# Designed miniproteins, single chains, continued (4), part 29

Each design is a single chain, and the fold is of that chain. pLDDT is the mean over its residues in the fold that is shown.

## One batch from the design tools (miniprotein)

Design m12972
Fold by ESMFold2-Fast:
Structure m12972 (fold): chain A 84 residues (1-84)
Amino acid sequence: MLEEKSEFIQKKLAEVMKDFSPEELKELAAKLGVPAKTEQEALERWKQFMKMVIEKLREKGASEEELKKLEENIDEIIEFAKKL
């Protein structure tokens, strides 16, 4: 059950990453790679990243159902990242 959701998210992220330019990926990596002083900063960076992913998927013509699933899973992704 959890594995299916994780696999779906990973596949969608991989597809979006193909649409990002190398320069955009470097900028995102730099922003996410900077050590967050607090958990709150880390959560804000993850939210910004996920918003960028959702917007790119919307531009690619992703269905509202797919976008809703990603939005529902944002909190789970953030919780998972917080545990790591």
Scores: mean pLDDT 62

Design m12973
Fold by ESMFold2-Fast:
Structure m12973 (fold): chain A 71 residues (1-71)
Amino acid sequence: SEVVARLVGIILRAEAYVLEGDLDGAIKTLEEGIEELKDNPEAKAELLRKLAEVYRKKGDFEKAEKAEKEA
C-alpha cells in the first residue's frame, strides 16, 4: 500500500529526529505527515499517537493530551 509505505517513512524520519534529540524536527515531521495523510483516518490516528509521545518527551503534556484525543 502506498499509504502504508508513506506512513512508515514519516514515522522512521520522526524517530530519527528523536534519536538525534531534535524533538521539534520530529514534531514538524509528524504534523506535516498528519496533513498529508488527513484523508486516511487510521494513518492519521497512528501519527497523532506518535505526536503525543514526542510532546510527552518534550514535557508538553497539554499538547500530548490534545493529540491523543484527536487520534
Scores: mean pLDDT 87

Design m12974
Fold by ESMFold2-Fast:
Structure m12974 (fold): chain A 56 residues (1-56)
Amino acid sequence: SAQVKEIAATLLQISGGDVARAVAFVQGEIDSLPDDAPPEKVANSKGALEVLKSLE
């Protein structure tokens, strides 16, 4: 989705274009999400991770 692509682009930008750093950041976010986290937030984070991994 457009939202997932925008999240991935933002994460890549704040990581200075370092795809591996952006991937590590998103993975850490997913692993640290509380059990009551909104399902949409979980789905968007996982989607952004897949987009970033496709750039490796």
Scores: mean pLDDT 79

Design m12975
Fold by ESMFold2-Fast:
Structure m12975 (fold): chain A 61 residues (1-61)
Amino acid sequence: SKFEEAKKKADELVEKTKGLSRDQRDAAFQRFVQELAKELSREETVKVAFYYLKKLDEIEA
């Protein structure tokens, strides 16, 4: 599904941005959410965004 593919893209985004500055990471995340909103419902977009933030927090810990 598009939702599961979006979660996979979130995992890839976390991996490629974990070594970047906070500002660069935030900018990449904002662009990612904007692209998700074009393909997913608002509820699904929010769920993928929270999934990304949870994964990012786990890696930063």
Scores: mean pLDDT 81

Design m12976
Fold by ESMFold2-Fast:
Structure m12976 (fold): chain A 88 residues (1-88)
Amino acid sequence: KVADLLATGDVFTEAAKAYAKSPEEGIEVLREGAERIPSLRETLERAAEYAEEMKEKGKESVSSLTGGIIYLVGLSTQAYLQARQLAA
């Protein structure tokens, strides 16, 4: 649940960093994350598909993908902090 959100944030951060160096490596990180985090598998798989599509079209989607990933990581972190506040 909350731990999964944090783990997803880590996967997205690693994927963005890897994608900046190599799109293939970034896509692989997203797919591996999808296998490890069942609750967010569909989201991570869609992110990987999107990255592949942008690569095939010859578009360097690094800025778009990285921006989207950073935004999702931010939302996940806020949700985690709110959940902790409710538990306190």
Scores: mean pLDDT 62

Design m12977
Fold by ESMFold2-Fast:
Structure m12977 (fold): chain A 93 residues (1-93)
Amino acid sequence: MDPHTLAVLEQMGVRYDPETGRVLAVGPRGLSPAQAVAVGEASLFDLSAEQIARKYAEALGRTEMAGPILTISRYGRGTPEAEEARRRIEELL
């Protein structure tokens, strides 16, 4: 894992395992990425930078999640677009 990417993820409240290349927990409650999305904590992905969404998806080992994560960030939690994107992430996990 790139040290810069790891530092960005840690600043965003993402607990990352560098040995397995996987995200272990997100946010102050220590939810898994799937749990955070499922409970509507889309603010954990409330990022303006497309690169951050891509790095998050890469850390999950699922680059196909970058698009849905970015959609949730751009449209905001509770919008129809964000809800559809969240369901797609849940289906991929």
Scores: mean pLDDT 57

Design m12978
Fold by ESMFold2-Fast:
Structure m12978 (fold): chain A 78 residues (1-78)
Amino acid sequence: SMDEELLAKAEEAFLRRDYEAAVEHILGIKDEELRRKALLNFAKLLKSLGDEEGLQALIERVEKVDPELAKEIRELVE
């Protein structure tokens, strides 16, 4: 599906540390629950890697389009 293709592209961008592209691909996912889970999962991955700068960049990018989800991510990882 297009959502599965976007998730794969987001994972590839994340591995390149291209967090803007990763977030853009996830925000293209039409299934709101899948999109939410993908963003929460990426935030958990960044926290597990100790990439505090990457985590902050992800949160700031999400906050521009979905402030409530950005708050949920902060509460999850803090």
Scores: mean pLDDT 83

Design m12979
Fold by ESMFold2-Fast:
Structure m12979 (fold): chain A 83 residues (1-83)
Amino acid sequence: SVTTEARREVVGWMIDELRRLRDAGLMSDEGVQLLDRAEQAYQQGNYDQAMDLLRQANMASSKPLDDFAIFRKYQQAMADSSA
């Protein structure tokens, strides 16, 4: 569905963004563990679980992604669908 495709795209984008924060040294060890678990959930197709884990990992960063960035990515993902 469009909703599932949009969530998959947003989760993938957020994993990439949080990986950049990790690689920049801006994430705690707890955040890195949460990110690893989120990547596993994403690979299993558990996008809701992955998103929950990503939100927790994001809050463990010194420079968290804001809600507006996430909202804009959802807007883009919905527009990219064949709906």
Scores: mean pLDDT 81

Design m12980
Fold by ESMFold2-Fast:
Structure m12980 (fold): chain A 119 residues (1-119)
Amino acid sequence: KEKLKEEGIKLLNLSLKHSLEGSKALKEGNGEEAAKHLDDSIKYLSKSTDLFVKSLKNKDDAESIKSLGKKTIDLLQKAKEAAKKGNLDEAKKYLTESSPVQTALSIEVIGAILDEELE
């Protein structure tokens, strides 16, 4: 179970890195490159949340992570679709909206891991 949590953290970090690369591509006016990075971010985040749901003993923490992950993925998908259509300002809006949800997800992941370590 600890190996699943470690892989989950690794994939969450990869998701964040690709979201940042997508943001950079949007700033440079490259919607196609942004969409590619956002697609990778979505794939890593989906795998990360699945691993946390499987590995966490606390079901409420697992459900919170799953819910926040889904909200983040929905916003990243909207940003990706806007970027593909060349609607770069719309893509930036959705990516900005995803930021507080990604922050909440990271806090929930850290809290869930600490809860298991303090038991």
Scores: mean pLDDT 86

Design m12981
Fold by ESMFold2-Fast:
Structure m12981 (fold): chain A 84 residues (1-84)
Amino acid sequence: MWEENYKKAIEAAKAGNADEAARYAQLSVIQKGLELGVPLGIALTIAGETSRRVREAVKAGNVDEAKKALDDGIKTVEEIASLL
């Protein structure tokens, strides 16, 4: 269900809602990481950094940077999973 949280994060970012965008981005990365077998601690670390970057980008009014931060987070958990 990481795709639903991804969509909600982007919708919140477009609406200028930094806290909502960051929350859904964090949930998306955690869920994707766990589905791929990434250890919880690693998934939480990546999700925390992703959440921070998304919040900062939305507060700056930069939806494209928020999307890039979320895409980077998803890609990072995919790359880590490929090494397991």
Scores: mean pLDDT 88

Design m12982
Fold by ESMFold2-Fast:
Structure m12982 (fold): chain A 68 residues (1-68)
Amino acid sequence: TLTHEEVLALVIQEIAERAKEAGLSPEQIRDIAMEVAQYGLSLPESMSPEEMEKKLREKGEELIKKAV
């Protein structure tokens, strides 16, 4: 079972790779990764790692779509 910190790190890595594949600049990738990280840190500590993963992936996909 992954910790909240491990889930955040893995999802940020995955979102950064997807943003890179979408042709976004390094600056755009960094900004998206930072926004996903800030969002993750704002989620309640009582949230399960699985729920956190879902929320972070949805946020990352939303940000990539807006940037493309």
Scores: mean pLDDT 82

Design m12983
Fold by ESMFold2-Fast:
Structure m12983 (fold): chain A 61 residues (1-61)
Amino acid sequence: SEEFERWLDEVEARIRTASPEEQIALILEFSRRAVELGLSWPEIYAALARLDAVFREKLAA
């Protein structure tokens, strides 16, 4: 959904500046939001791939 995509953009930005504790909180928020919006597995996998890319970028920096 467009709402979920907009929220993911915000989460990606927050992960880049977040502490490890804040990153865990954001992952839990993602899980809750995905369930609330009734996302399909392909949609969840696509979202997880986006978040994984941001985590990989943060680890490399």
Scores: mean pLDDT 75

Design m12984
Fold by ESMFold2-Fast:
Structure m12984 (fold): chain A 65 residues (1-65)
Amino acid sequence: RAELIARLKRALAAADRDNDGVITLAELEAVFGDEAREILAAADRDGDGRISHAELAAVIRELEA
């Protein structure tokens, strides 16, 4: 979990750098590899294959608890 949290924080930082507020499956795969699909499925509330900055932040918050 600690490693997953660190990677999620890195993905959140990457999204902030691009200033698009959205993280795609391809961006998640670059950081997490095979776990990218599980992370996307957990955070992708609207099922569009993207996660918002807020959704990823919420997942990180839950994992840190």
Scores: mean pLDDT 67

Design m12985
Fold by ESMFold2-Fast:
Structure m12985 (fold): chain A 67 residues (1-67)
Amino acid sequence: MSDEQIQQILDQAQQQANARLPPGVRVTISLEDGRAVATVESPSGALSPETVDIVLESLQQANQAIK
Protein backbone atom coordinates (compact mmCIF):
# COMPACT_ATOMS: atom_id res chain seq x y z
CA MET A 1 0.00 0.00 0.00
CA SER A 2 1.35 3.45 -0.90
CA ASP A 3 2.05 6.23 1.62
CA GLU A 4 -0.65 8.30 -0.12
CA GLN A 5 -3.23 5.53 0.35
CA ILE A 6 -2.33 5.16 4.04
CA GLN A 7 -2.54 8.94 4.56
CA GLN A 8 -5.95 9.05 2.80
CA ILE A 9 -7.26 6.27 5.09
CA LEU A 10 -5.99 8.11 8.19
CA ASP A 11 -7.39 11.45 6.98
CA GLN A 12 -10.83 9.97 6.28
CA ALA A 13 -10.92 8.20 9.67
CA GLN A 14 -9.90 11.45 11.43
CA GLN A 15 -12.49 13.52 9.54
CA GLN A 16 -15.29 11.02 10.18
CA ALA A 17 -14.45 10.83 13.90
CA ASN A 18 -14.30 14.63 14.28
CA ALA A 19 -17.67 15.00 12.49
CA ARG A 20 -19.24 12.73 15.16
CA LEU A 21 -17.52 14.27 18.23
CA PRO A 22 -19.07 16.98 20.44
CA PRO A 23 -18.05 20.64 19.89
CA GLY A 24 -14.58 21.38 21.28
CA VAL A 25 -13.42 17.74 21.21
CA ARG A 26 -10.83 16.91 18.53
CA VAL A 27 -9.02 13.74 17.53
CA THR A 28 -5.83 13.43 15.49
CA ILE A 29 -5.13 10.07 13.85
CA SER A 30 -1.56 9.29 12.82
CA LEU A 31 0.51 6.27 11.82
CA GLU A 32 2.98 4.95 14.40
CA ASP A 33 4.87 1.65 14.08
CA GLY A 34 2.56 0.48 11.24
CA ARG A 35 -0.60 1.16 13.26
CA ALA A 36 -3.13 3.98 13.40
CA VAL A 37 -3.01 5.79 16.75
CA ALA A 38 -5.18 8.60 18.13
CA THR A 39 -4.57 11.69 20.22
CA VAL A 40 -7.74 13.18 21.73
CA GLU A 41 -8.12 16.74 23.02
CA SER A 42 -11.05 17.62 25.30
CA PRO A 43 -11.66 20.99 27.05
CA SER A 44 -13.10 19.21 30.11
CA GLY A 45 -10.02 16.97 30.43
CA ALA A 46 -12.35 13.95 30.55
CA LEU A 47 -13.48 11.61 27.77
CA SER A 48 -17.12 10.52 27.59
CA PRO A 49 -17.88 6.86 26.75
CA GLU A 50 -19.35 8.13 23.45
CA THR A 51 -16.09 9.92 22.56
CA VAL A 52 -14.02 6.82 23.40
CA ASP A 53 -16.33 4.62 21.29
CA ILE A 54 -16.12 6.96 18.27
CA VAL A 55 -12.30 7.07 18.48
CA LEU A 56 -11.94 3.28 18.91
CA GLU A 57 -14.33 2.60 16.01
CA SER A 58 -12.35 4.97 13.75
CA LEU A 59 -9.02 3.39 14.78
CA GLN A 60 -10.39 -0.12 14.15
CA GLN A 61 -11.61 0.87 10.69
CA ALA A 62 -8.29 2.57 9.81
CA ASN A 63 -6.17 -0.35 11.07
CA GLN A 64 -8.38 -2.85 9.21
CA ALA A 65 -7.92 -0.84 5.98
CA ILE A 66 -4.10 -0.50 6.27
CA LYS A 67 -3.33 -4.16 6.99
Scores: mean pLDDT 78

Design m12986
Fold by ESMFold2-Fast:
Structure m12986 (fold): chain A 86 residues (1-86)
Amino acid sequence: STNPLYQEALEIETEVSLEIMRAEIAIKLKDKELLKETLERLKELLERAKKVKKEAEKAGDKAAVETAQRAIDAAEATIKRLEEEL
């Protein structure tokens, strides 16, 4: 059985990866609307990842903490890039 926090962290990491791919497409197309939509989705995912990390830290789930941190780092880097492109 998989710890629910670890599973949620993996799902968020996957969703962040998909949004990063969408961000690259939006930048290439210079589509400001798609850039804004992707930025808002990444901001939502970032807040979800931070919440999961906090709960995982309380639960002592190191794998979930590490996975959530990867999602946070990737989302923050891409958010910064998108804000610079807008």
Scores: mean pLDDT 89

Design m12987
Fold by ESMFold2-Fast:
Structure m12987 (fold): chain A 94 residues (1-94)
Amino acid sequence: NDVWKLLTRDPDEVIEEIEKKYGIEISEENRELLKQFFNDLARRVAFATALKSIGATGEHVLEAIGRVLKKREFKSLAELDNAIFEEVLKLAGK
């Protein structure tokens, strides 16, 4: 529920919240990839379903996005998806 609510939000609002909460400025490259992630309905459904099955919350997803986008620029949606998913697994497993 919480993950799906996050993933259905306006991506610009989510980006602003992450930048404010983690004190980072997301690169133009990562900003565009994150917008593509939020606009792909099939990816959002698969992602929300997988994360709900492991007990992840919307807060875990926000923190994971902030952490992975702070580290580097991503070249593809698949790379971004994998990085966010792995980080959420670390956060939800605690």
Scores: mean pLDDT 75

Design m12988
Fold by ESMFold2-Fast:
Order: sequence, then C-alpha cells, then structure tokens
Structure m12988 (fold): chain A 84 residues (1-84)
Amino acid sequence: MVEELLRRAREAAEAAVEDQRGSLARAEEYLRQLAERSPVAELARDAAEVVRNLLESDLEIPAETVQAAVLGMVDNVERRELAA
C-alpha cells in the first residue's frame, strides 16, 4: 500500500505540467494518506502541506518547477521509507 501511494503521488506530480491544479490536489491526497500509514508520517504530512500551499498560491510558478519540487518531495519520502 505505501509503495502504491508513492507511485500514485509520483504519477500525479508528473502530470502537473498538463494539469497543475488537479495533479497537485491528487498528489496532496496521496501524501496525506501516506502520512497515516508510514514510519515517515511527519515527512509525508509536511510534503502534503507544501503541495497544498503551492496549489493555493497566488504565485505564477512554471509548471516544470512545480513538478520538479513535488517529485523531489515524493522521492525524499520514498528514500526515507526505504531507510526505515
């Protein structure tokens, strides 16, 4: 389940270039679900909050920059999960 949530979060982040708002909302949901089930719950919760802030931001951030940031967060959660 944790691996599936990480995969879905990554897929949502990859889609951010084409559908930034919808993809970020899905990534946030998967990260929040991961926070309830993972030893790295705090990191996953923090990542979900950052993604939510990006989604609600008034800043015009390039889609590629948002995608890279969210993918980096998902990768960081996955690396810590594998280390736990």
Scores: mean pLDDT 72

Design m12989
Fold by ESMFold2-Fast:
Structure m12989 (fold): chain A 67 residues (1-67)
Amino acid sequence: SEYEKKLREIVSSLTKDSKGIILQEYDEEKNRLVGVEVFETNNREEIIEAAQKLREHYGEPPVVVAE
């Protein structure tokens, strides 16, 4: 899926020094991007699993960024 492709691209860019991922969603009431969930982990499998669970919970593919 498009979401899985985006997740793999982000995960492949992560290094041992990466702090994790933030899923971001545009909040129309606040007129800005807000962090929906934050994961502080360098384990690629855990990052993929966590992002998949969040996708299932929220129903839409949020923007995923590495910090």
Scores: mean pLDDT 55

Design m12990
Fold by ESMFold2-Fast:
Structure m12990 (fold): chain A 70 residues (1-70)
Amino acid sequence: SDVIARVASHELGLSLATARRLSVEQLKELGRILRENKDKSLEEQAKELVRRLGLSERDALAAARGFKAN
């Protein structure tokens, strides 16, 4: 749903394009990974997103940066 992608984009600081590409379960896992690793570096958070969700390094860094900004 486009509504779910827009909500996830706002809540997790993701680009709308990235939010639309991920399933609801992947968006939930993304938020969990970032929350559990919130005290770690952006690069370390991004590496976990790449490892667990198969995001590109650039998309993972953008997601981690967006999460910290929100």
Scores: mean pLDDT 76

Design m12991
Fold by ESMFold2-Fast:
Structure m12991 (fold): chain A 68 residues (1-68)
Amino acid sequence: MKRLAELHAQLDALAAQLAALAQQPVTPEVIRQQMDLGVKEVELAVEITVLRRQAAKDPERFAAEEAA
């Protein structure tokens, strides 16, 4: 599933950004950026869950898209 791999890559990128922000001193700007990234992480988790459920209902179609 190309889309699922894409979303996982975005989650990995967000995790790296959050880890980098955790190295910085606590400031209002850093806290705001952490909150913004947290919202994006939740959005990606929801989309991944929806796609996984769709793949479970039609695994042959998603296997064909993966091969293409």
Scores: mean pLDDT 75

Design m12992
Fold by ESMFold2-Fast:
Structure m12992 (fold): chain A 92 residues (1-92)
Amino acid sequence: PETYLTPKEKLKKLLEKVGLTEEEISLDELEAALSEYILREKLLGPPEQPHIVDVSGTELGEILGVDRIDTRDSEGIMELLEKSIEEKRVVE
């Protein structure tokens, strides 16, 4: 099964900044776009802890409602993103 997500306005604007302009996106596309945003904004942590990302003051931080994320916790990040998802569709 593949999961497709329709982002709400704030998340859609963030995704458009990294070139993802589709109305409905796959979970894989969402994860790739978030990784691109983090790289583009140079939000990665120090070399010893690159997975700890400070999102305070960023559009991503506003969307997630947190100041810091661990990029290894994809499930936790997705739970925070659910408030910014308008529709979720699963194709079997």
Scores: mean pLDDT 78

Design m12993
Fold by ESMFold2-Fast:
Structure m12993 (fold): chain A 63 residues (1-63)
Amino acid sequence: DAVRRAILYLGELAEDPSKRGEVLSVEEIARELGLPKGPVSEALKELEKQGVLERTEKGYRLK
């Protein structure tokens, strides 16, 4: 499942203190993981709902 793979990747980034405040775009994550934008967008929205990410004008920020 592409959504699950994206969630696991983003979860790893969220555990790294050096990544706090980094803004992630759907396009950049999709390219990095070799996944379609749809599943990546769904994963980002799910983690935003969980309070792991914050929506910004430029993308999703690691909290």
Scores: mean pLDDT 81

Design m12994
Fold by ESMFold2-Fast:
Structure m12994 (fold): chain A 51 residues (1-51)
Amino acid sequence: SEEQRKQLLIEMTEGVKELALAVYKLTNAPESEIKKIEERAKKVIEEIKAE
């Protein structure tokens, strides 16, 4: 179903976000850069829901 497809895409987006955050924490990235990753993931999820 469309709902199942959207849920899968959201879960994939969250997975990519978690991996990016893990890399950023290992490289001691500033909090501002971490927040940018979170905001980017949020925008991707909004685009998925807008379909």
Scores: mean pLDDT 83

Design m12995
Fold by ESMFold2-Fast:
Structure m12995 (fold): chain A 89 residues (1-89)
Amino acid sequence: TAVLTLTLAAVDETKIFTVTVTVRDAAGNQVASYTSAPVLVEAGKSATVSFPLPGLPAGTYTVEVTLEERDLNGTLLSKFTFSFPVTFT
C-alpha cells in the first residue's frame, strides 16, 4: 500500500495548515479524497501528515494537493494547489 507523506513547514510564523488530497484517474474522475484535521505548526518548526493511498488498479493517476495556511486568528494567509502523476504497476 502506498502512503503519501507531506512535510508542513512554518518558516516565519506559527501557522495552522489544512491539507486536502484528491486522487484522479487518467480520465479525470475522482477516485479518492482526504482532508487533514487542522495542524498547528510553530514558527521555525515542521510537522508531517500522512495519507494512505487506496489499493488502485494498475494505471496512471493524478494526485492533487491543496494546502491552506491560516494564522492563529483564523485569517487565510495562502491557498496553494499542486499536482503530480503517480503510476501504479
Scores: mean pLDDT 81

Design m12996
Fold by ESMFold2-Fast:
Structure m12996 (fold): chain A 83 residues (1-83)
Amino acid sequence: ARAEAEALRARADQLAAQGRYSDAGDLYLLAGDRYGQAGYPREASVLADRSSRYYRLSGDFEKSRLSQQASRRARQLDELLKR
């Protein structure tokens, strides 16, 4: 699970470097989801936020908004699990 999330993040980084911002956003969001499923809500929040920024750069404001919502949910879960 974590290794899959790390591989997806690395692929997203390569797509972002190529200027493929929408594709990078998709893979960052997927990587965040995989981190969340693996029990890493902080990493899930960070990657969903990064996805939102790349969607914004590609002009996809709806996906950017949804990725920001995913980031907030993961951040709330991270804070609950710190107890």
Scores: mean pLDDT 86

Design m12997
Fold by ESMFold2-Fast:
Structure m12997 (fold): chain A 81 residues (1-81)
Amino acid sequence: AMEKLLSIPGVREMLERVRRLAEEIQRTPDERERERLRRELRELAERYLELALRQSPPEFHEAIRELFEGALREAEERIES
């Protein structure tokens, strides 16, 4: 299940980096810098999604997309908390 998705190269690393960026954005008081970091978070997630999809069989693609959508949603919630 999810553990199999986390074994795909880059997936676990992406989840860690997205979490750390979200925490950094949450701690950043400057609105312009927050906007820049949010953009970096989105670009980073998109790059890792593309890598994960290329390294996975088609039958895993939907689960991978759901995992990435969940990670981004969690990151946005952390930024607003």
Scores: mean pLDDT 76

Design m12998
Fold by ESMFold2-Fast:
Structure m12998 (fold): chain A 79 residues (1-79)
Amino acid sequence: SKKDAERFKKIRDEAEKLTREYLKEGPEVAIEKMREKMAELDDPFDAAAYASGARDVLGPEYAPQIREAYLEAAKKRAA
């Protein structure tokens, strides 16, 4: 829906901004902060939006770490 698209964009854009700021302290800090933030998200949809934003900043080198964080967030919701 249009509301879902707007929500996804808002979360993705926030994730991009936060990841860019944390990346100034190094990729390890950015990845850890991404994991912390995604663990706080109760909705797999929101976690996917955050993962999308983080990926856009970190790039394909860190795709495995981003995927692992997303799967852990989704697993938490499924339990």
Scores: mean pLDDT 82

Design m12999
Fold by ESMFold2-Fast:
Structure m12999 (fold): chain A 82 residues (1-82)
Amino acid sequence: RLSNEERAELAIETLRILAEVLEEEGRYDLAKRAREVVEEAEKMKDPGEAARLVLEELSRIYSEMSPEEKERYREALRKWRE
């Protein structure tokens, strides 16, 4: 089991990776939105609420992505696990 703090850190890092992939794909508006949510989550005192905010935005952005963009994100996540 992950602590609430570890879950928040993992969620924030996952959204940062998504922002990086979106910038590489030229999806600058989505990348900016992802970064703004990361900054907001980092200011939150409740790690559970921070994780929820990040995962909501990640889910929304992910649903707007093409199949090719989704695969690039999955590759970035696999590399990050190293």
Scores: mean pLDDT 82

Design m13000
Fold by ESMFold2-Fast:
Structure m13000 (fold): chain A 70 residues (1-70)
Amino acid sequence: MKKTSEEILEEAKEALKKGEEEYEKFIEKLANDLELTPLQKELLKLGLKYQLTKDAAYQKKIAALIEEIS
């Protein structure tokens, strides 16, 4: 994959600026391109959203999902 983490974060940021629907489409396309499982896609969605918003709600959801698979 040629995209850096910084490029992915900037693309996610631009998608969120366009709205929640565009962000969901971005995540779905990225997950399909990377052939992610549903669990990995959810972690990606929550992780990028946490990095962009710094909202503790997303951090809690990530922690709960990790705990479930630990």
Scores: mean pLDDT 77

Design m13001
Fold by ESMFold2-Fast:
Structure m13001 (fold): chain A 82 residues (1-82)
Amino acid sequence: MLGGLGEYNRALDRAIRQIRDTARRLLPSPEAEQLAQQLIDELRDEGLRALGKGPGLGVDTVERQGRRALEQIRERARQAAA
């Protein structure tokens, strides 16, 4: 109970930070901020939905969606560079 919720919050904070850092590094402003905010909002929604089903599902969902968000940022940067 205590560990699961703490792990969820730490995973969420880490994912949010990575999304913002990666977007700012690879994309120009304001596109970086707009995409990062969109992906963070989606991450929070999906994570909270999964958390309602169980803390372990919340952590797993945040980690998977966080990785997916980083891939979307990299793909967007690749398309902009082509």
Scores: mean pLDDT 82

Design m13002
Fold by ESMFold2-Fast:
Structure m13002 (fold): chain A 81 residues (1-81)
Amino acid sequence: ALKEMDPLTREFVIRGLEAEADRLEAQGKVDEAAYYRLFAAHLSGDEEKVKEIEDWLKSRGMEEQAKELVERAKRDAEYTL
């Protein structure tokens, strides 16, 4: 659902999260990068992207981490919005 957040602020936050995810991935911190990507997807309201990231983590044997990361990112995004 669309939430009460200034569009420019939302775009800025999403870009920042994606940039941090790219940095973490370059450092080999795949799980931390996934958290930031999930956070950005939740802020954008893109449930399909959230599912894609979760399925990708599960395909890597990170099923328990995937569930925790999805829940944590969703909670943090809901608090931010």
Scores: mean pLDDT 77

Design m13003
Fold by ESMFold2-Fast:
Structure m13003 (fold): chain A 69 residues (1-69)
Amino acid sequence: SEVLKEVAAADLAREFGLSREQAQEIVDKYLDENWSREELIRYLMEKYGLSREQAERIYRMLENVKAAM
């Protein structure tokens, strides 16, 4: 659902200090490109300078979105 992806991107941007565009890229890459948990965590830490704890929080949020789609 486009609406669920847009809501997730807005929530990520607000909670983690990301731009809307950065948050949307994260949502799209994880949900559309069949990434593993470890691939997502490494991407978030390397590209956005997020801590492992923040990256794992984002992983849980995106898994909830995926389950609702």
Scores: mean pLDDT 84

Design m13004
Fold by ESMFold2-Fast:
Formats: sequence, C-alpha cells, structure tokens
Structure m13004 (fold): chain A 110 residues (1-110)
Amino acid sequence: SMEHEIAAEVMDFLLSEENLDLAAPFLYPPDPALFPNYQKIVPNWLSISEIREMIESGEIRTVEEFEERLKQMLDNVKKYYPEDSALVKKAEQLYKLAMEKLAELKAEAA
C-alpha cells in the first residue's frame, strides 16, 4: 500500500549514511549485560530495527501507527536516559527528521 511505501521510505531515510550517527544508538535494543536495568525502566523498548520489522511483517499497517511507534521510541529514550544526555538530543533530532520526511512524502502522495 502507499502507507507501507511511505513508512518504508522514512525508515530507509533514517538508516541512510547521512543519518547513521543519529540512528546508530537506536538501531537495536540495549544489551542487558551492559544495561541490566533497562527492561525494568522501559519494559517495552522499541528500536529502529524492531519498527522496520513491524512494517515488513504488517504489524504497522498505517502511517498513523508508524508515527505512534516513532513517538514511543523517542519517549522510551527520554524515560531511560538523563534529560541533558547526548542520546536524548540525538533521539529528538532523529524524530524531527523522521517527521519532516514523513510530511514531505505525505504531501507528494496527496
């Protein structure tokens, strides 16, 4: 569907070489051996790789569901890391880029 294509294109954009520095910390869930408390603080962690898999499997069917998952990923990062951390700033910037790209693709599809 057009909505699936839009979500997939936003993900490709976030995973592009130009955005790798922003995306890299959020590609996979934290290693529980290095971060043993993350599952207690954020039991429903959501990574970029998990969102991509949800799009590919059909668990995310609409652009609205995709937006909700991206927002959940950002909110999880803000819950786990200190407010002034570089990781929170990277997550906020990545989310902003995702929303801007999504708005661009929606306008092109209209």
Scores: mean pLDDT 85

Design m13005
Fold by ESMFold2-Fast:
Structure m13005 (fold): chain A 68 residues (1-68)
Amino acid sequence: STEEVIAALEKVVKELSGKEKEYAEAALYSVKEAKGSKEGTIEGLKDSVKNGSGASKEVAEKVLKELE
């Protein structure tokens, strides 16, 4: 469910600092506002791991680990 993604992002936000935390907070806001599905969000995170760099990749990897 979307609630699992929100919980994972909230946990990751608590563990991060600096740019990674800012990215995770923005992602959390986006998930809450977009009314998107868990599946759509997971696919976006997988894309960030595959094609992203720096903060976006690191945050996506941590969130996916929490969802697994």
Scores: mean pLDDT 74

Design m13006
Fold by ESMFold2-Fast:
Structure m13006 (fold): chain A 118 residues (1-118)
Amino acid sequence: MEEIKKKLKEIFDEKLKTASDEEIEKTVEELIETLGDERLKELSKEARRVLYAGVKALDYLIEIAKEKGLSVGEIRELAEFLFEYVKKELEKLKIKEEEKELVLSALKQYYVKLLDEL
């Protein structure tokens, strides 16, 4: 669990730092299609970058959950850890509170969609 939490944080931090604008925009467009939430189009560049990094960390979580046969409870604990970490990073940004809430909501909805595919 602690090793996976560390890796989730590392993936999030790396993607937050290294993601190209093109990668971010493509992922946001795919999320709009997947979630049906057009409000995601209105996110600032900073909010979109955090959303992208969170998506990539969740993708890793589901991949490792399948590989290691993690229980639903373990997957939930890891997802909750990631959401708290994302929330702390969003609080550092000078963006609207509504954007911070929208990013977290989108990540939680994406997580539910990923669980449905397990």
Scores: mean pLDDT 87

Design m13007
Fold by ESMFold2-Fast:
Structure m13007 (fold): chain A 88 residues (1-88)
Amino acid sequence: EKEKKEKLKRLEELIDKAAEALREGKGEKAAELLREAAELAKELGDEGTAKILEKLAEKAADKSLSEFEREELAAFAYMVKSIARLEF
């Protein structure tokens, strides 16, 4: 159905933008994008993915993260996107 496909595409776009923001050192922006992605995952009925995205948002907002730790979070966000794609 059209709405479901559009929401899934938006979810993937938000995760991609969040990963980019993490790599750029913009943790607060990444957390914002990840929370928006979590809401879309809930609307799609994927509570598991939503919970994982909420935890990533909490970690992304941590101002004490090193550049290396942000890179690791970005990699994990891409993994979550791959899992969401397999659901639909």
Scores: mean pLDDT 81

